# Designed miniproteins, single chains, continued (3), part 86

Each design is a single chain, and the fold is of that chain. pLDDT is the mean over its residues in the fold that is shown.

## One batch from the design tools (miniprotein)

Design m10983
Fold by ESMFold2-Fast:
Structure m10983 (fold): chain A 107 residues (1-107)
Amino acid sequence: SAAERAAFDAVADQIMSVVPDSMKDTSQKLIDQARKLLDQGASPMDVLIPLLRAIDGDLNPNAYTMGAMAYVNLGNGDTGVALRALLNDIKKNAEEIREAGLRELKR
């Protein structure tokens, strides 16, 4: 939907605001690929999970993925609720999403 596209674009913009300068070109290419998949009818969460995995650092490659899954569960399958929750945490910094993923991995 248009609302899901707008929510995805807001998440993508916040990701670009928190990634290191050295990763901005790579992150932009991954976001562009995710947008193309979304335009082809992919679920926003199906495109966000691989994007977050690709942005993930050396310490725990599952942290962003587990964080994204937690937001899907929080939304009871409502992608809009999940995306808004994820966006709010990205606005703090990328490390908070990693911490959320690490907490889920310890359960």
Scores: mean pLDDT 57

Design m10984
Fold by ESMFold2-Fast:
Structure m10984 (fold): chain A 104 residues (1-104)
Amino acid sequence: SEYEERLREAIRKRYPDLSEEEIEELVKRILEIRELIGAELSAETLVVSLEVARDLLESYQELLDEALKKWLEEAKKKGVSQEEIEEILADPVKRDGLALKVLL
């Protein structure tokens, strides 16, 4: 589909070091997330979307680490408290959701 081709192009431009196999897996995961989010946002849909995001981040650990570093630097610059940062990092769902937000 045209949408899948545009996704591949966008991923290649943003992540030029990814292999074609890694790009195809990322396209698959983003399409799964899109299908979950494209419905009216229920709490159940949000939880499933975050689980799919977690699988995506697990496949791209280097991108996750880079995204989290970027978020931590910005959070510290914006005066987010150490207690709030520690609370977010202690919750895998919140942590992974923030990393995905930086990546997307």
Scores: mean pLDDT 66

Design m10985
Fold by ESMFold2-Fast:
Parts: sequence; structure tokens; C-alpha cells
Structure m10985 (fold): chain A 89 residues (1-89)
Amino acid sequence: SVEQVAFVIAQELIAIGDLIETKLALKRALENGEDAAAILEAHIEELEKRLEEALEEAKERGLSEEEIERIKAAYERAIAEIRALRAAL
């Protein structure tokens, strides 16, 4: 349905937005001598929580396995990029 497609797109955009927010927070932390590692850890935890909630809601909404996989892939890509940034510190 249109509503299901809109939900998938919304979740993909949330994952991208959280990654952008994380990179901006990291840039500020590095410029200000703040604990960049702690900031990245907090953003990973928030994205993992959002992923769990998004997958639960997707199942309740009756999304297909392919639609659920798209949501999962978007969040997992964002989390993987943040983990790579954390590993580089």
C-alpha cells in the first residue's frame, strides 16, 4: 500500500538523518576537545533502539519481508558507518 511504502521511506530517511546528525556531533566534539567516543557510542545505542522499534512497527503494519529488509539494511548501514568512525578513534 501507499502507507507501507511511505513508512519504509520514512525509516530510511530517519537512518540517513541520524547518520548526518552523528557526523555533525562528531565534528563538533573533535573541534571542542569533547569525548568523541562517548558521543558515537550514544548515537549507536539510539540507532539500535530505533531499529528494534522500527522492525516491530513494520511487522505490526504487515510489511513484506522485502520492505522489512530495506528498513533493516538502512539502519545497519548507518550503524556500521558510526562503528567504523568509532574504531578509527
Scores: mean pLDDT 90

Design m10986
Fold by ESMFold2-Fast:
Structure m10986 (fold): chain A 68 residues (1-68)
Amino acid sequence: APTETGIVPAKDALPVGTVVRVGDRIRNAGEGAAQAAAHHHGAEGARVVEVKPLPDGNAEVTFEAVAA
């Protein structure tokens, strides 16, 4: 499946395995990044597959596009 990476504040990083669907309420930067990843790939949603903490207080999050 297509993947997309984004950088979000570590406090907003969603745990691995979280699925965010297009149209879900965006409550934080992590949910926003997941929806952007889904939109970029024309998918119904995105799953968090990796979270890598960065030393600057951010996290690099890898999202995988998921079908409905």
Scores: mean pLDDT 81

Design m10987
Fold by ESMFold2-Fast:
Structure m10987 (fold): chain A 74 residues (1-74)
Amino acid sequence: SAEEQKLKEEVEKIIDEVEDLLLAHMLRTGVVDEALAQEVKERMEEIKKLAEEDPKKALEEAKRLLQEVREWVA
């Protein structure tokens, strides 16, 4: 449906924002927290899979991940 497609697009947009925040943080600090990067990558993969089955729940999880990443890089 059009509704589901819009939710999937919003999830992708949030995932892109998460990736950009991590890249910006890495470039600024010159340090990679491998454990944090791995956890975020795994959560992004799970959210992408969830978006195909339950885009509304995927959007909620994406928003939570974005909030956590914003707090970690502040």
Scores: mean pLDDT 83

Design m10988
Fold by ESMFold2-Fast:
Structure m10988 (fold): chain A 95 residues (1-95)
Amino acid sequence: DEVWAALSEEERAELERLRALLAAMKAGDAAAALELLRMIIKEHGPEALLEELEAAGFEFSEEERRAFLEGDEEILRRLAERLAAEAARAAQAVA
């Protein structure tokens, strides 16, 4: 794939982590989702992650958006639980 071949190793790692995050969320694994959120924020920054999740159709409150940018661990934990629950419900509704 030409797009994949044009990506740096860091960009490929970011995409793989984002895919893992979405898979954990669809599986309802809030703990795995939280670990992946922390990793992506640390390695790639919170702004890019927030934009990708919003582009994927996830909605965030003003408090949750601030938590992404400021690294508020308690709000990020609650957010991971909510995203995992919502994604798992959406997956079950299609099945």
Scores: mean pLDDT 73

Design m10989
Fold by ESMFold2-Fast:
Structure m10989 (fold): chain A 68 residues (1-68)
Amino acid sequence: SREDLHRQMTKLLNEARDKHNLSDLETGQLGQLAADRIREAERKYGPLSDQEKLEIFRQTIEEYLKSQ
């Protein structure tokens, strides 16, 4: 469900915050970046499954952390 997806995304974001000492502001910005990437993917490829959205969210966090 959308609620389950949001819960899983929030968990991933909080885990990144805690493990990498991100600020609350930086964590919020990262979440927004991931949401923007999901919207861009849906614009280009059409509707995504919850699993596909979660994978984009996870990849966005990983790429961000590797770029630091």
Scores: mean pLDDT 86

Design m10990
Fold by ESMFold2-Fast:
Structure m10990 (fold): chain A 79 residues (1-79)
Amino acid sequence: MPLLEDDELLETAETFILNSGSISKTAKKLRVHRNTVYYRLDKIKELTGLDPRKFEDRIQLIKLLQDRAVQELKQILLG
């Protein structure tokens, strides 16, 4: 999945979700300009077909990120 291959886009998606879709909080947390967050969200939409600014699409992104997080935790705890 192209989103999981781009660390900056993945971090932006995770941070945006954890901040309940707040552009301003995400920009502050990532220490980037608000315009950079908008740009990265547009790239996430381009790569995944999911717009993180839309609540329903954000739920789908959460599911994708949880599946990845479960796999990562298994590797850390069992490998």
Scores: mean pLDDT 77

Design m10991
Fold by ESMFold2-Fast:
Structure m10991 (fold): chain A 65 residues (1-65)
Amino acid sequence: MEEEVEKLIDEAVDRLAERHGLTPEQRERVRKALRTAYENEGLTTKEEIDRVARVIERALASTPP
């Protein structure tokens, strides 16, 4: 289960990195954010992980000053 979730997280991070040209540090930050959401909310499905990834993607688009 956790191994499968980790794969889904990695796939989401890779998709975001390709779309937004993320640096290795930004990729790691996104991975940690998704991992934290998994640990706090018990995300277990691809749909849940993809939804959180979309929230992170919107935050990346709204980069703070």
Scores: mean pLDDT 73

Design m10992
Fold by ESMFold2-Fast:
Structure m10992 (fold): chain A 73 residues (1-73)
Amino acid sequence: DKEKAIQGAEEAAKRMGDRVSVGEIGTAAQKYGASDEAVGAAMEFAARADPDHSGYVTAEQAIAGAKEGAEKA
């Protein structure tokens, strides 16, 4: 669910400091039992926050993206 997607993003952010892989956000959310739809929404939002296409976002952006994805889903 939405809450588990946020937990996944927070866990990924703690492990990577201020740089979080968009793919790792999805993997962490899935590991915490988030639905495929919630995982997809969180990853899409995180990717949208990465305009340079580096595949990385800040910890704050990852958490904000997970919350926004959860709210919009």
Scores: mean pLDDT 67

Design m10993
Fold by ESMFold2-Fast:
Structure m10993 (fold): chain A 65 residues (1-65)
Amino acid sequence: DFIKLKVLEDPAFPELVGKEIYLEKETVEELTGKTSFKVGEILTLTVKDIVTGEEFELKVEVLEI
């Protein structure tokens, strides 16, 4: 199952702010440490750049579950 998210803040890719993305629920669970989500919830996703290995935080809003 996929979760639809809206990007609110992205320090690595500011061009993604305001865009909608789909991630697998399991991926969102891994990046947030949470197992339960609600529409309208603001989440912080901890992601790692695969090229540089740099860790950064995305702020997203749950649009659909």
Scores: mean pLDDT 78

Design m10994
Fold by ESMFold2-Fast:
Structure m10994 (fold): chain A 89 residues (1-89)
Amino acid sequence: KEELIKKAEEYEKLADKYRDEGNFRQAALYYLKSARLYLEAGEADKAIENAQKPKELADEIERVHGDTVSAAGIKAEADRLIAEAEKLK
């Protein structure tokens, strides 16, 4: 469990870095990876928090790149992770 939390923290920090660089696609992907690991570790609140971030970034990805398909995919995965995490509460 501690290994999953450590890796989730690393991915979250990496996602924050990509977001700050304006690389919203990479930021969204690493937030989703972080959320998945927090979910696997049973950390529901952190999983929800990190899954909400890529949903916000998906709107920016669509606006900047016109990438509606990637934005939709990111939102769908984020919503799935949020729903699964809510079941753990």
Scores: mean pLDDT 81

Design m10995
Fold by ESMFold2-Fast:
Structure m10995 (fold): chain A 57 residues (1-57)
Amino acid sequence: KIEQISHKPLKGEVLEDEKYGVYVRKSDLYKKFGIESLDDLSEEQKKALLEKYLKVK
C-alpha cells in the first residue's frame, strides 16, 4: 500500500512501576482513557497517567 491511514505506534510496553508494585496493562490504559496509543497523548498527559497508576509524584 502506498498510503495507509492505519499507522498507530503501539508498543508492547506498559506503564509500570516495579518499585511500588504497580503494573497497568497497555490495553487497560486504552480502554480507560479511550486512547488507541500512548503516543496519542501529550507528554504531560503521559506523566499524569504515570502519577495515577505508577504512584509517581
Scores: mean pLDDT 49

Design m10996
Fold by ESMFold2-Fast:
Structure m10996 (fold): chain A 107 residues (1-107)
Amino acid sequence: EKSELEKLVDELIKLSQQVLDAIRNNDPNAPKLLAELQKVADEIIEKVEKIDPGLAEKIRAERDLLVELATELINNPDMPELEKARKEAAITSYVSGIYVYARIALR
């Protein structure tokens, strides 16, 4: 149970890096990678909800903000570089939030 959640969190971190790399390279596969990331995040939420529904809601909020910003970056490749950098940093922060809340649920 705990080992499975840890594996999902590791997969989320890997997919988040792949999504950011795809966005930076204007890769047409970025939407597909984002969809895979959403699926992994949903599985994390389902597992955490059985342990702590409050932490699951926090993960859902971080996931929603992450997806919103990633979608905005994918749809606006001509966005100013400073704005892109700020949104990429925010995405990294939301991934870290999901990681922290999942780790708390594992304790």
Scores: mean pLDDT 87

Design m10997
Fold by ESMFold2-Fast:
Structure m10997 (fold): chain A 83 residues (1-83)
Amino acid sequence: EEKEPFIKELLKDVNLDDETKEKIIKTVLKYDISKEKLEELLNLFKDLLEGKNKEKYPKEIWEKYKGDEEKVFELLVTSLKSS
């Protein structure tokens, strides 16, 4: 519950529909993860979806996941499971 407003604020400036944002929130809330780690993962997710800050990431990660909402969401879920 308390993490939901935090996630919403991190996604506020990302051009995603409300349904996609709710899906992300529900998925993140299934996993017991620290706010710090969550912020790192959501910033990566945001950067990949928006096509920004590519210089911060390896080219292979960028090329594999950028602009593909389904693949980026899968990366988020996998990262949450391994955390």
Scores: mean pLDDT 72

Design m10998
Fold by ESMFold2-Fast:
Structure m10998 (fold): chain A 64 residues (1-64)
Amino acid sequence: SNVELGLRIRALRSARGLSNRELAERAGLSTATVRALERGEIGASDETIRRIAAALGVDPAELR
């Protein structure tokens, strides 16, 4: 679900000491998009999942 995806992104980001802005810059996304994803307000495309996974240094499967 969008909520579970958002919580997982937030947990992985926080564990790495990254701010929403730093994750957004690494993933090539806006800070607003990262915040909306972490709140479960929006879903992520496969491309967005791949970008976030790369920015976090995890396999995209960890976010699915």
Scores: mean pLDDT 87

Design m10999
Fold by ESMFold2-Fast:
Structure m10999 (fold): chain A 95 residues (1-95)
Amino acid sequence: SPRDRAEEEISGEVVRIGDLQGRAMSIIGLGSAAKIPQEKIDEVRKILSEINKLLRQLLDADVAGQDVTPLLEQLRKQMEELEKKGKEILEEVKK
C-alpha cells in the first residue's frame, strides 16, 4: 500500500543516514589527518547538520500525518551531495 511503501522508504532512509553519517565522520577524520583544507571538511559537516535537521523534520511530519514527500526529496538531495563531497575528499586523500 502507499502507506507501507512510505514507511519502508522512511525506514530505509533512516538506516542509510546512519551508515552515511558513520562513513562521513570517518572521511572527516581521514581528511583532517591528510591536511585537506578545513573549508572542504566544514562543507561536509554543514551538509551533515542539514541532513540531521531534515531527518528530524521528516520524522515529526510523519508522526503528524503530513505529506513527507517534499522533505524526503530534500533529504535524498542532501545525502547525494554528502556522498559526492565525501568522495571528493577520499580522492584527494589518495593523491
Scores: mean pLDDT 79

Design m11000
Fold by ESMFold2-Fast:
Structure m11000 (fold): chain A 100 residues (1-100)
Amino acid sequence: VPSAEELIAELLAQTRAALAAARSADEILNVYDRSMAGIYLAFLEGRLSKEQAIAAAEEIAALAKEHVAADPRLSPAQKEAVLAAIDAGLARLKAALEAA
């Protein structure tokens, strides 16, 4: 199995590719949710420490926010809603990791 560093790098690369292929706000959020679930599962499996999982989650959230801000197909209202959903998702994952 890959090291924690390799796992995080692969997850980031997969998330970048999936975001580039996303065609709607819903698809962007589905990619984001799957990436967050992947981080949490890796933490539960002992493949990532709590600190590594939080750092990876923050990197995924930053990547998703950058993609949303740059997407010319999204209206300003859609961008605001998706960015808020990304921040809420990150806060929920961080709370779940802290509770574990």
Scores: mean pLDDT 87

Design m11001
Fold by ESMFold2-Fast:
Parts: C-alpha cells; structure tokens; sequence
Structure m11001 (fold): chain A 94 residues (1-94)
C-alpha cells in the first residue's frame, strides 16, 4: 500500500487537476488532505526530507486555491495545515 506521504501527494495532484478543469475542491477532499497531513506528521519515522516534500505538496495546492478562490475556507484550512508542517520542520531542526 502507498505511504501516507504518497497518498498526500496523490490527493494534492487530484485537487490540482480539478482546479485546472475549473472545479472547486470539495469539503471531503480538503478534510482528506488534513487527515493525510496529520498521518505524515504523526509518523516518528518520517524524515525531514519527507516533511519538506509534504510542505511542498500542500504549498502547491494552497497557491492554486488562493489564485482561484482567494480568502475561501479551503484556503484558510490549507494555510493551517501548511503551518503545522512548517512548525514540525522547525522543531526537527531546532
């Protein structure tokens, strides 16, 4: 089975494809990104590189959502999970 990080990357790409098609991400799709991000962050074996990859993936979908849906609830939730990833990276490098 794919890792939590691989599932997160796949979910990000699915949302990016929907945005390119002019479709907004659903509440369930944003909730899935939040759950997958927390699975990555909860794994004590996750490397710094894997946390950085998770951050890059979430930042990419956040940028696309902010461009098409500025100030939306989806954008605020994606910013919150990106901040959780960045805080975890800072804690690992402290």
Amino acid sequence: APSPLQRLVDAVHAILAKLDAGEAPSEAEIAELEALTREVLADPRASLQELEQAGMAVAMVLSAVEERLPGSAAARRLRAILDEILAAIRQRTA
Scores: mean pLDDT 87

Design m11002
Fold by ESMFold2-Fast:
Structure m11002 (fold): chain A 107 residues (1-107)
Amino acid sequence: SPTTLKYFNEVKQEILEVVPQELKTEAEKLLDQAEESLRSGASAKEVLVPLLQAIDGDPRPKAYAMAAEKYVNLANGDVGLALKTLLSDLKKDKEKVKKAAEKYLKQ
């Protein structure tokens, strides 16, 4: 859907704006994985897990699976609505995402 792809691209831009330069290459790989899942018609969970990993820089896949399930459940499995909700949260919590990524680089 053009609307779903629009929300995906806006999520991608928000993530790339907050990810430190040193993590951008790995974030871009995760964003590419998410886009391939979206284009292949994979589940909303398969699209959102790599996006959430790219946001946080935290390597704990289980935490991202749980977070993705929350967005998917709120959207009743609709990937477009899940992406729209994630985009809203990213815009609200942009500084929290940035601080988490900066803390990861200090380790």
Scores: mean pLDDT 75

Design m11003
Fold by ESMFold2-Fast:
Parts: structure tokens; C-alpha cells; sequence
Structure m11003 (fold): chain A 81 residues (1-81)
């Protein structure tokens, strides 16, 4: 795993914590989708799985509108892997 991939994984965890603290944090949800997309684009099955789990966990705590966006990205991740 590269240092860049490690940084993305750590940022993903931080963004999940931000959404737990503020379920309506649109900026955190949007950044989480971008981080998950970058991890999925690596083609690495372990990173794709981590991105999927993160999106699913974030969707559980987010507001209904943001949860719908997170779930749409999760469906794209699942279709890719």
C-alpha cells in the first residue's frame, strides 16, 4: 500500500467521524464520496472493500438526503467490484 493510499484511508476514517458528529455535514459527505471514488479507481480489491464499508457506515449516521447520495456511490462501488 502506498503512502498516498494510506493517507486516503486515514482521511476516510476522519470524515466518518465528522459525519457522526454532524450528520448534516454536506462537505464531509462530498469529500468522503471523492475519497471512496479515488480508492475504487485503484482497482485494488481491499481498497474497494474499505471504500464500500466506509460509505455504508457513513450512510447509517447521515441525514436522509446525504445518506441517499452515499448509498448511490456505494451501489456504483459494488457494481465496479
Amino acid sequence: MSAEEQELLERMVELEEQLKADPANEAAARELIEVARRLTETGNPALILAAGISLQEAAKVATPELAAELRRELQRVLAAG
Scores: mean pLDDT 83

Design m11004
Fold by ESMFold2-Fast:
Structure m11004 (fold): chain A 62 residues (1-62)
Amino acid sequence: SEIDEAMVRIRAAVILTMARKHGLSVEQVAEMFGIKGTGPAPESLPELTREAINRAIEALKA
């Protein structure tokens, strides 16, 4: 839904801002959320959280 997309965007922006502000790498962001390597977030995470993490990881790689 549009609300879910807005929530993902906001959460991704927060995660990305934290990563950039504190000089965190993609690997460090992934480790904070229990994800290893540069792959997508685990399907076991809540949907909005998983999508936000994946979006932040993609932004950090760019």
Scores: mean pLDDT 67

Design m11005
Fold by ESMFold2-Fast:
Structure m11005 (fold): chain A 72 residues (1-72)
Amino acid sequence: MVDYDDPAVVRVAIAELKHPDEEGRLKAVELLGQVRDPALHPEILPALREVAENDPSERVRRAAREAIERLG
């Protein structure tokens, strides 16, 4: 089972937000949206906001907005 609150897992997921494959970026957004305590990872919300505004895929931008809403 992947520990979604592991700093190493979070760091890899943030790097994967720049993946050339749309599905890779979607998986990274989904993973970051599942973090239980976003206050422990202050880099998550800025990274997701960048994706929500600038990603070339509307599907990825929408997923990032939904992840931000879940994290509060």
Scores: mean pLDDT 77

Design m11006
Fold by ESMFold2-Fast:
Structure m11006 (fold): chain A 90 residues (1-90)
Amino acid sequence: ADSPEVQKLKQRLEETKKRAEELLERAKANPEVPQSVVDALEQTVKELTELINSKIETDEQYLKALIFLISAEGEIFVAERMLQRIEQQQ
């Protein structure tokens, strides 16, 4: 059973994964989006899924997971802005 802090972290990871999946669906629907962007979003979804299903038992593991979450949020933010620009150019 996960601690309350780990449960909250996993909820944030799930929300981030849903955003990444939504962006991935949009990217796949648009042939003007580079395959490298699609591949990067697929990789981010896989890594988030793996982290959500992992055991987080130590403070070090928790901090590493939190750092990854913040990094993934940043990547998703950049990808979303890029997708919006591509969609507006059509």
Scores: mean pLDDT 85

Design m11007
Fold by ESMFold2-Fast:
Parts: structure tokens; sequence; C-alpha cells
Structure m11007 (fold): chain A 77 residues (1-77)
């Protein structure tokens, strides 16, 4: 459902924000940051398998946007 897609995106945003805060606080190394980001992306990919093809496309496009915004934010540190 649309609600399921929106929930996946909301959980992803929360995990990215939590990861960013830990990185900024010096609680994790750049290598640990990359590993945690990979795990988050793998988990989202698995959850997306339960969505319709149209919902998968929408979520993938939003994920790409969120990832780009997140990486630009990290790049400015």
Amino acid sequence: SEAEADEILAEFRKKLEDLYERYVKGEITPEEFAEELRKILDEVAEKMKGLTPEQQKRVAEELRKLINEFLEKVKKL
C-alpha cells in the first residue's frame, strides 16, 4: 500500500539521521559509517520486495534523493 511505502521512507529517514548524529559526535569511524549505511540500504531493499513495481519505483526515486541530500550534508563536514 501507499502507507507501507511511506513507512519505509520514514524509517529510512530516521535511520539516516541517527547515523549522521553518531558520525558527527565522533562515535563511529568513516569505515563504520559506510558499513552501517550499507546495512540500512540492504534492509530497505529487502522491505521494498513487499511493494508493487510502481511503489518500488517511487520509493527508489525518493531514496536516491534522500541519499544524495544526506551525502552532501556529510561532505560539508
Scores: mean pLDDT 83

Design m11008
Fold by ESMFold2-Fast:
Structure m11008 (fold): chain A 71 residues (1-71)
Amino acid sequence: DESDKRGQRYAKKFAELKEETGDREIASLILYAMYAGNQPYEKALEIAKKVVEENPDASDAEKVAMVNKII
C-alpha cells in the first residue's frame, strides 16, 4: 500500500529530524518543506530555521503558512 509506505517514510524521517535538531517544531517544518514543498534537506533546514528565528511567537499554523510562501 503506497499510503502505508509513505507514512512509514515520513515517520522515520520525522524521528531522525527530531533527534538531529532537538526541536520538534523545526523538525516538523523541515519535514513539511521536504515532502510537501519538494525542497532538498539543506534548503528545508534554512527555511525552517529562518521562519522559527524571525517568528518565535507565531503559531504552528502561521509558521507552516510562511513556509508555503517560500516554497
Scores: mean pLDDT 77

Design m11009
Fold by ESMFold2-Fast:
Structure m11009 (fold): chain A 75 residues (1-75)
Amino acid sequence: AVVKNVLVKKLQEFLVEKYPALAKKYGFDPNTDVNDESLKIRLAMFQSDFGLKVTGEIKSVEELQALIKAVEAKA
């Protein structure tokens, strides 16, 4: 649980820093507590838009790196 939440926060921080318009589009705000359902929906939309498996979760550092690379390749 803690690791999964940290990985999502890392993605949100990355997007806010390098792709703020994209972070705003998906409602990612690392300073705001988002309930699990809202976060899962937004993460699932993000995964779908970048051609990744839609799970609504980031379960590993490998999945986080895949998301970051997909953003860098498409942005």
Scores: mean pLDDT 72

Design m11010
Fold by ESMFold2-Fast:
Structure m11010 (fold): chain A 86 residues (1-86)
Amino acid sequence: SPEEIGRLAEEAARAFSAGDLARFRELVEQIVEMLREAGLEEEAERIRKLADEALAAKQAGDHATALEHLQEMLVLVSEAIRKLKA
């Protein structure tokens, strides 16, 4: 459901901020699966790529770039939720 995807995105953002990158990856994979099941394959692929870029920046210690990619990912999740509600 759109509400469930929103909940998972909020949990992913909290996990990322806490440095729980394994939990962040797990939650992003759940979002990607739900979007693919809903027929939003392109949006799912873009979200996965941004999550990978955020993880890479976080691992490199570039917190500013990591947060930028995280925010862009969250915007795409919000847009996907709007498409599911339309």
Scores: mean pLDDT 88

Design m11011
Fold by ESMFold2-Fast:
Structure m11011 (fold): chain A 78 residues (1-78)
Amino acid sequence: EEEELVKKFAEIYKKDPEKVIEFIKEGVEKDTGLKMPDKLIKSLLDKIVEAVEKGDYETAIELAAPFINEIKKYVEEE
């Protein structure tokens, strides 16, 4: 289940990275009050995609864990 989630997320992110970064940034700020820099979010999301492409789903899931609620909502919307 989590493996399929990160795989779908990677595909969506590759199609429109800026839109996904904005969505995650807004979600994190709303849920935690923390304003993450765009470059930090991009770096983390790029690492998730890289792990998925390598078949390292365990690492991808671990990297996605802080954003799992936002990722799940976004994937379920698509």
Scores: mean pLDDT 78

Design m11012
Fold by ESMFold2-Fast:
Structure m11012 (fold): chain A 94 residues (1-94)
Amino acid sequence: MKRVLEEFQRAVQERLTEEDREVLRAGLEKGEEKLKSEEFSKEELEKLYQQKLLYLLALGEDPTPYWDSLSEEARKELIEELRRTLEELRREEE
């Protein structure tokens, strides 16, 4: 059931350098501080959770807490984005 998430994680991990991973970790820390210091609408929170989930997947960390925080509509949107990204990556690899 998480097959698309697993495929995305593998594709991204094969392409990321250690420098890229450090940038993603810094992005996660900034996102966490932003969540503590700013007030967000429900729609804005879902977008932040989607971004955080993508960063966790790229780093090989557990995305489950943020996946469970998304609405059914947001989950479907995320899966479609991941499918499109995987298709584009597969085209680049011939």
Scores: mean pLDDT 72

Design m11013
Fold by ESMFold2-Fast:
Structure m11013 (fold): chain A 82 residues (1-82)
Amino acid sequence: SMEEEELLKKAVEIEKKHGIEFTPEDSGAVLLAMAEGDDDSLKRIHELLEEMKKAVKEGDEKKAVEAGKRLRETLEETRRRL
């Protein structure tokens, strides 16, 4: 939805302000996890994205950054596992 797109955009801007960046290679890691059937990684990525959106909606920048760091780590672990 448009609201979800705006929340994700705000989340990415907050993350970038705190030195956390997401790249096209991260999208590749998600697609590869889908192809390999890594449901555990996909579930965790989804949960962290929802946590980031919720934190932004609630104005909790600290929680948004914490979720962003965990998402960064999860994407890197997913890439290493595949």
Scores: mean pLDDT 81

Design m11014
Fold by ESMFold2-Fast:
Structure m11014 (fold): chain A 69 residues (1-69)
Amino acid sequence: GKKRDPSKYTEVSVSDLGEVEDLLLKYPEAKALVFLKNRDVKLVSSVEELRAKVKPELFSSALVEYPKE
C-alpha cells in the first residue's frame, strides 16, 4: 500500500473496538490496523470492512490513522 505522510495524519493506539468504529465513522479517510488475539492482523478503511473482517471476541487492539485538522 501507499505510505501515508505522518505530518498529515494522526496515529492512535486503541484498545476498544467501539472506539475504532467511532474513529472510522468520524473520519472517512481513516484507516485501522487491527490486531487480533489469534495474532492475525487486518487493515480496514471503513466500519463495513471492520465488521466483515474482525470478530469482536478476537479483537485485541488497533492502530488508527486519521487526518489532522
Scores: mean pLDDT 79

Design m11015
Fold by ESMFold2-Fast:
Structure m11015 (fold): chain A 93 residues (1-93)
Amino acid sequence: SVEQLVFAEINSIPDKSVREQLKNLWLDGEVESGLADIMSALKMPESTVRQRYETAIQLYLQGAELAKEHGAETSASYFEKRAEESRQRLAEL
């Protein structure tokens, strides 16, 4: 899967601090995006759903930038795709 390729690529980065930061950005992005999806399905206030998608987008974009700085191109593309998916869901609110 693409997630397995991303995980392998991140683990190949020599700097342990960068590896852990990328994994944390990935985890936090998934948590915020997932919560936004659940909250949207439950018809919770649009403003709270919007804020969570916007947070997910920022986390994914931070992950993409950090990945690019360290030559992790597969991970960068994956994070940019996840940000775009959150942007599309935000536009559908």
Scores: mean pLDDT 92

Design m11016
Fold by ESMFold2-Fast:
Structure m11016 (fold): chain A 62 residues (1-62)
Amino acid sequence: SKEEQLRQLTIRLFAEVSDIIGESVERGLAEGKSFSEALKEAEPKIKELHAKYQAQVAQIEA
């Protein structure tokens, strides 16, 4: 069903966002940045994932 497809897509999005945040925080903190500064390094990648997610949602809902 569309509901099941959306659920799976959302679960995958959360996993991918978590990986990006973890990598950006680890790298930023190693460079002497604050947690919030390190987290902002994730922003462009999260934006890219969000755009992809929105396109996939539109495909499922069509």
Scores: mean pLDDT 82

Design m11017
Fold by ESMFold2-Fast:
Structure m11017 (fold): chain A 107 residues (1-107)
Amino acid sequence: MSPEEQWLALAQALTALINELAPELSPEQLAAVQRLRDEILGALHDVLAGRLSVEEARARLAARGATLSPAEREALERLAAALEAWLADPSTFEAQRERMLEVLREV
C-alpha cells in the first residue's frame, strides 16, 4: 500500500468512526469531532508528504485546543508514537491504524 493509499484508508476509517458515534452526539459535538478529524488528517498528510516532522505536527495539533488536559496530552503522545512507528515501517500500518483509532475512541 502506498503512503497515499494508507492515508486514504485512515481517512475512511476515521470517517466511519465518526459516523458510528454521530447518533450519540449533539450537532455541536459532531461539528467539533469533524473539525478535529480534518486537523489530524491534514497534519498526518503533511508528515507523510515530508512537509512536517512528527514533532511539528504534534505542536500544531496541541496549539489548536489551548491548554490540553493530561488525558488529551497522553492521547496526542500515543497518536504521535503510532505515526512514528508507521513512518519507520509501513508494514505496521494496520496495527498502527487500529492503535490510532482506539486512542481517538477514548478522547
Scores: mean pLDDT 71

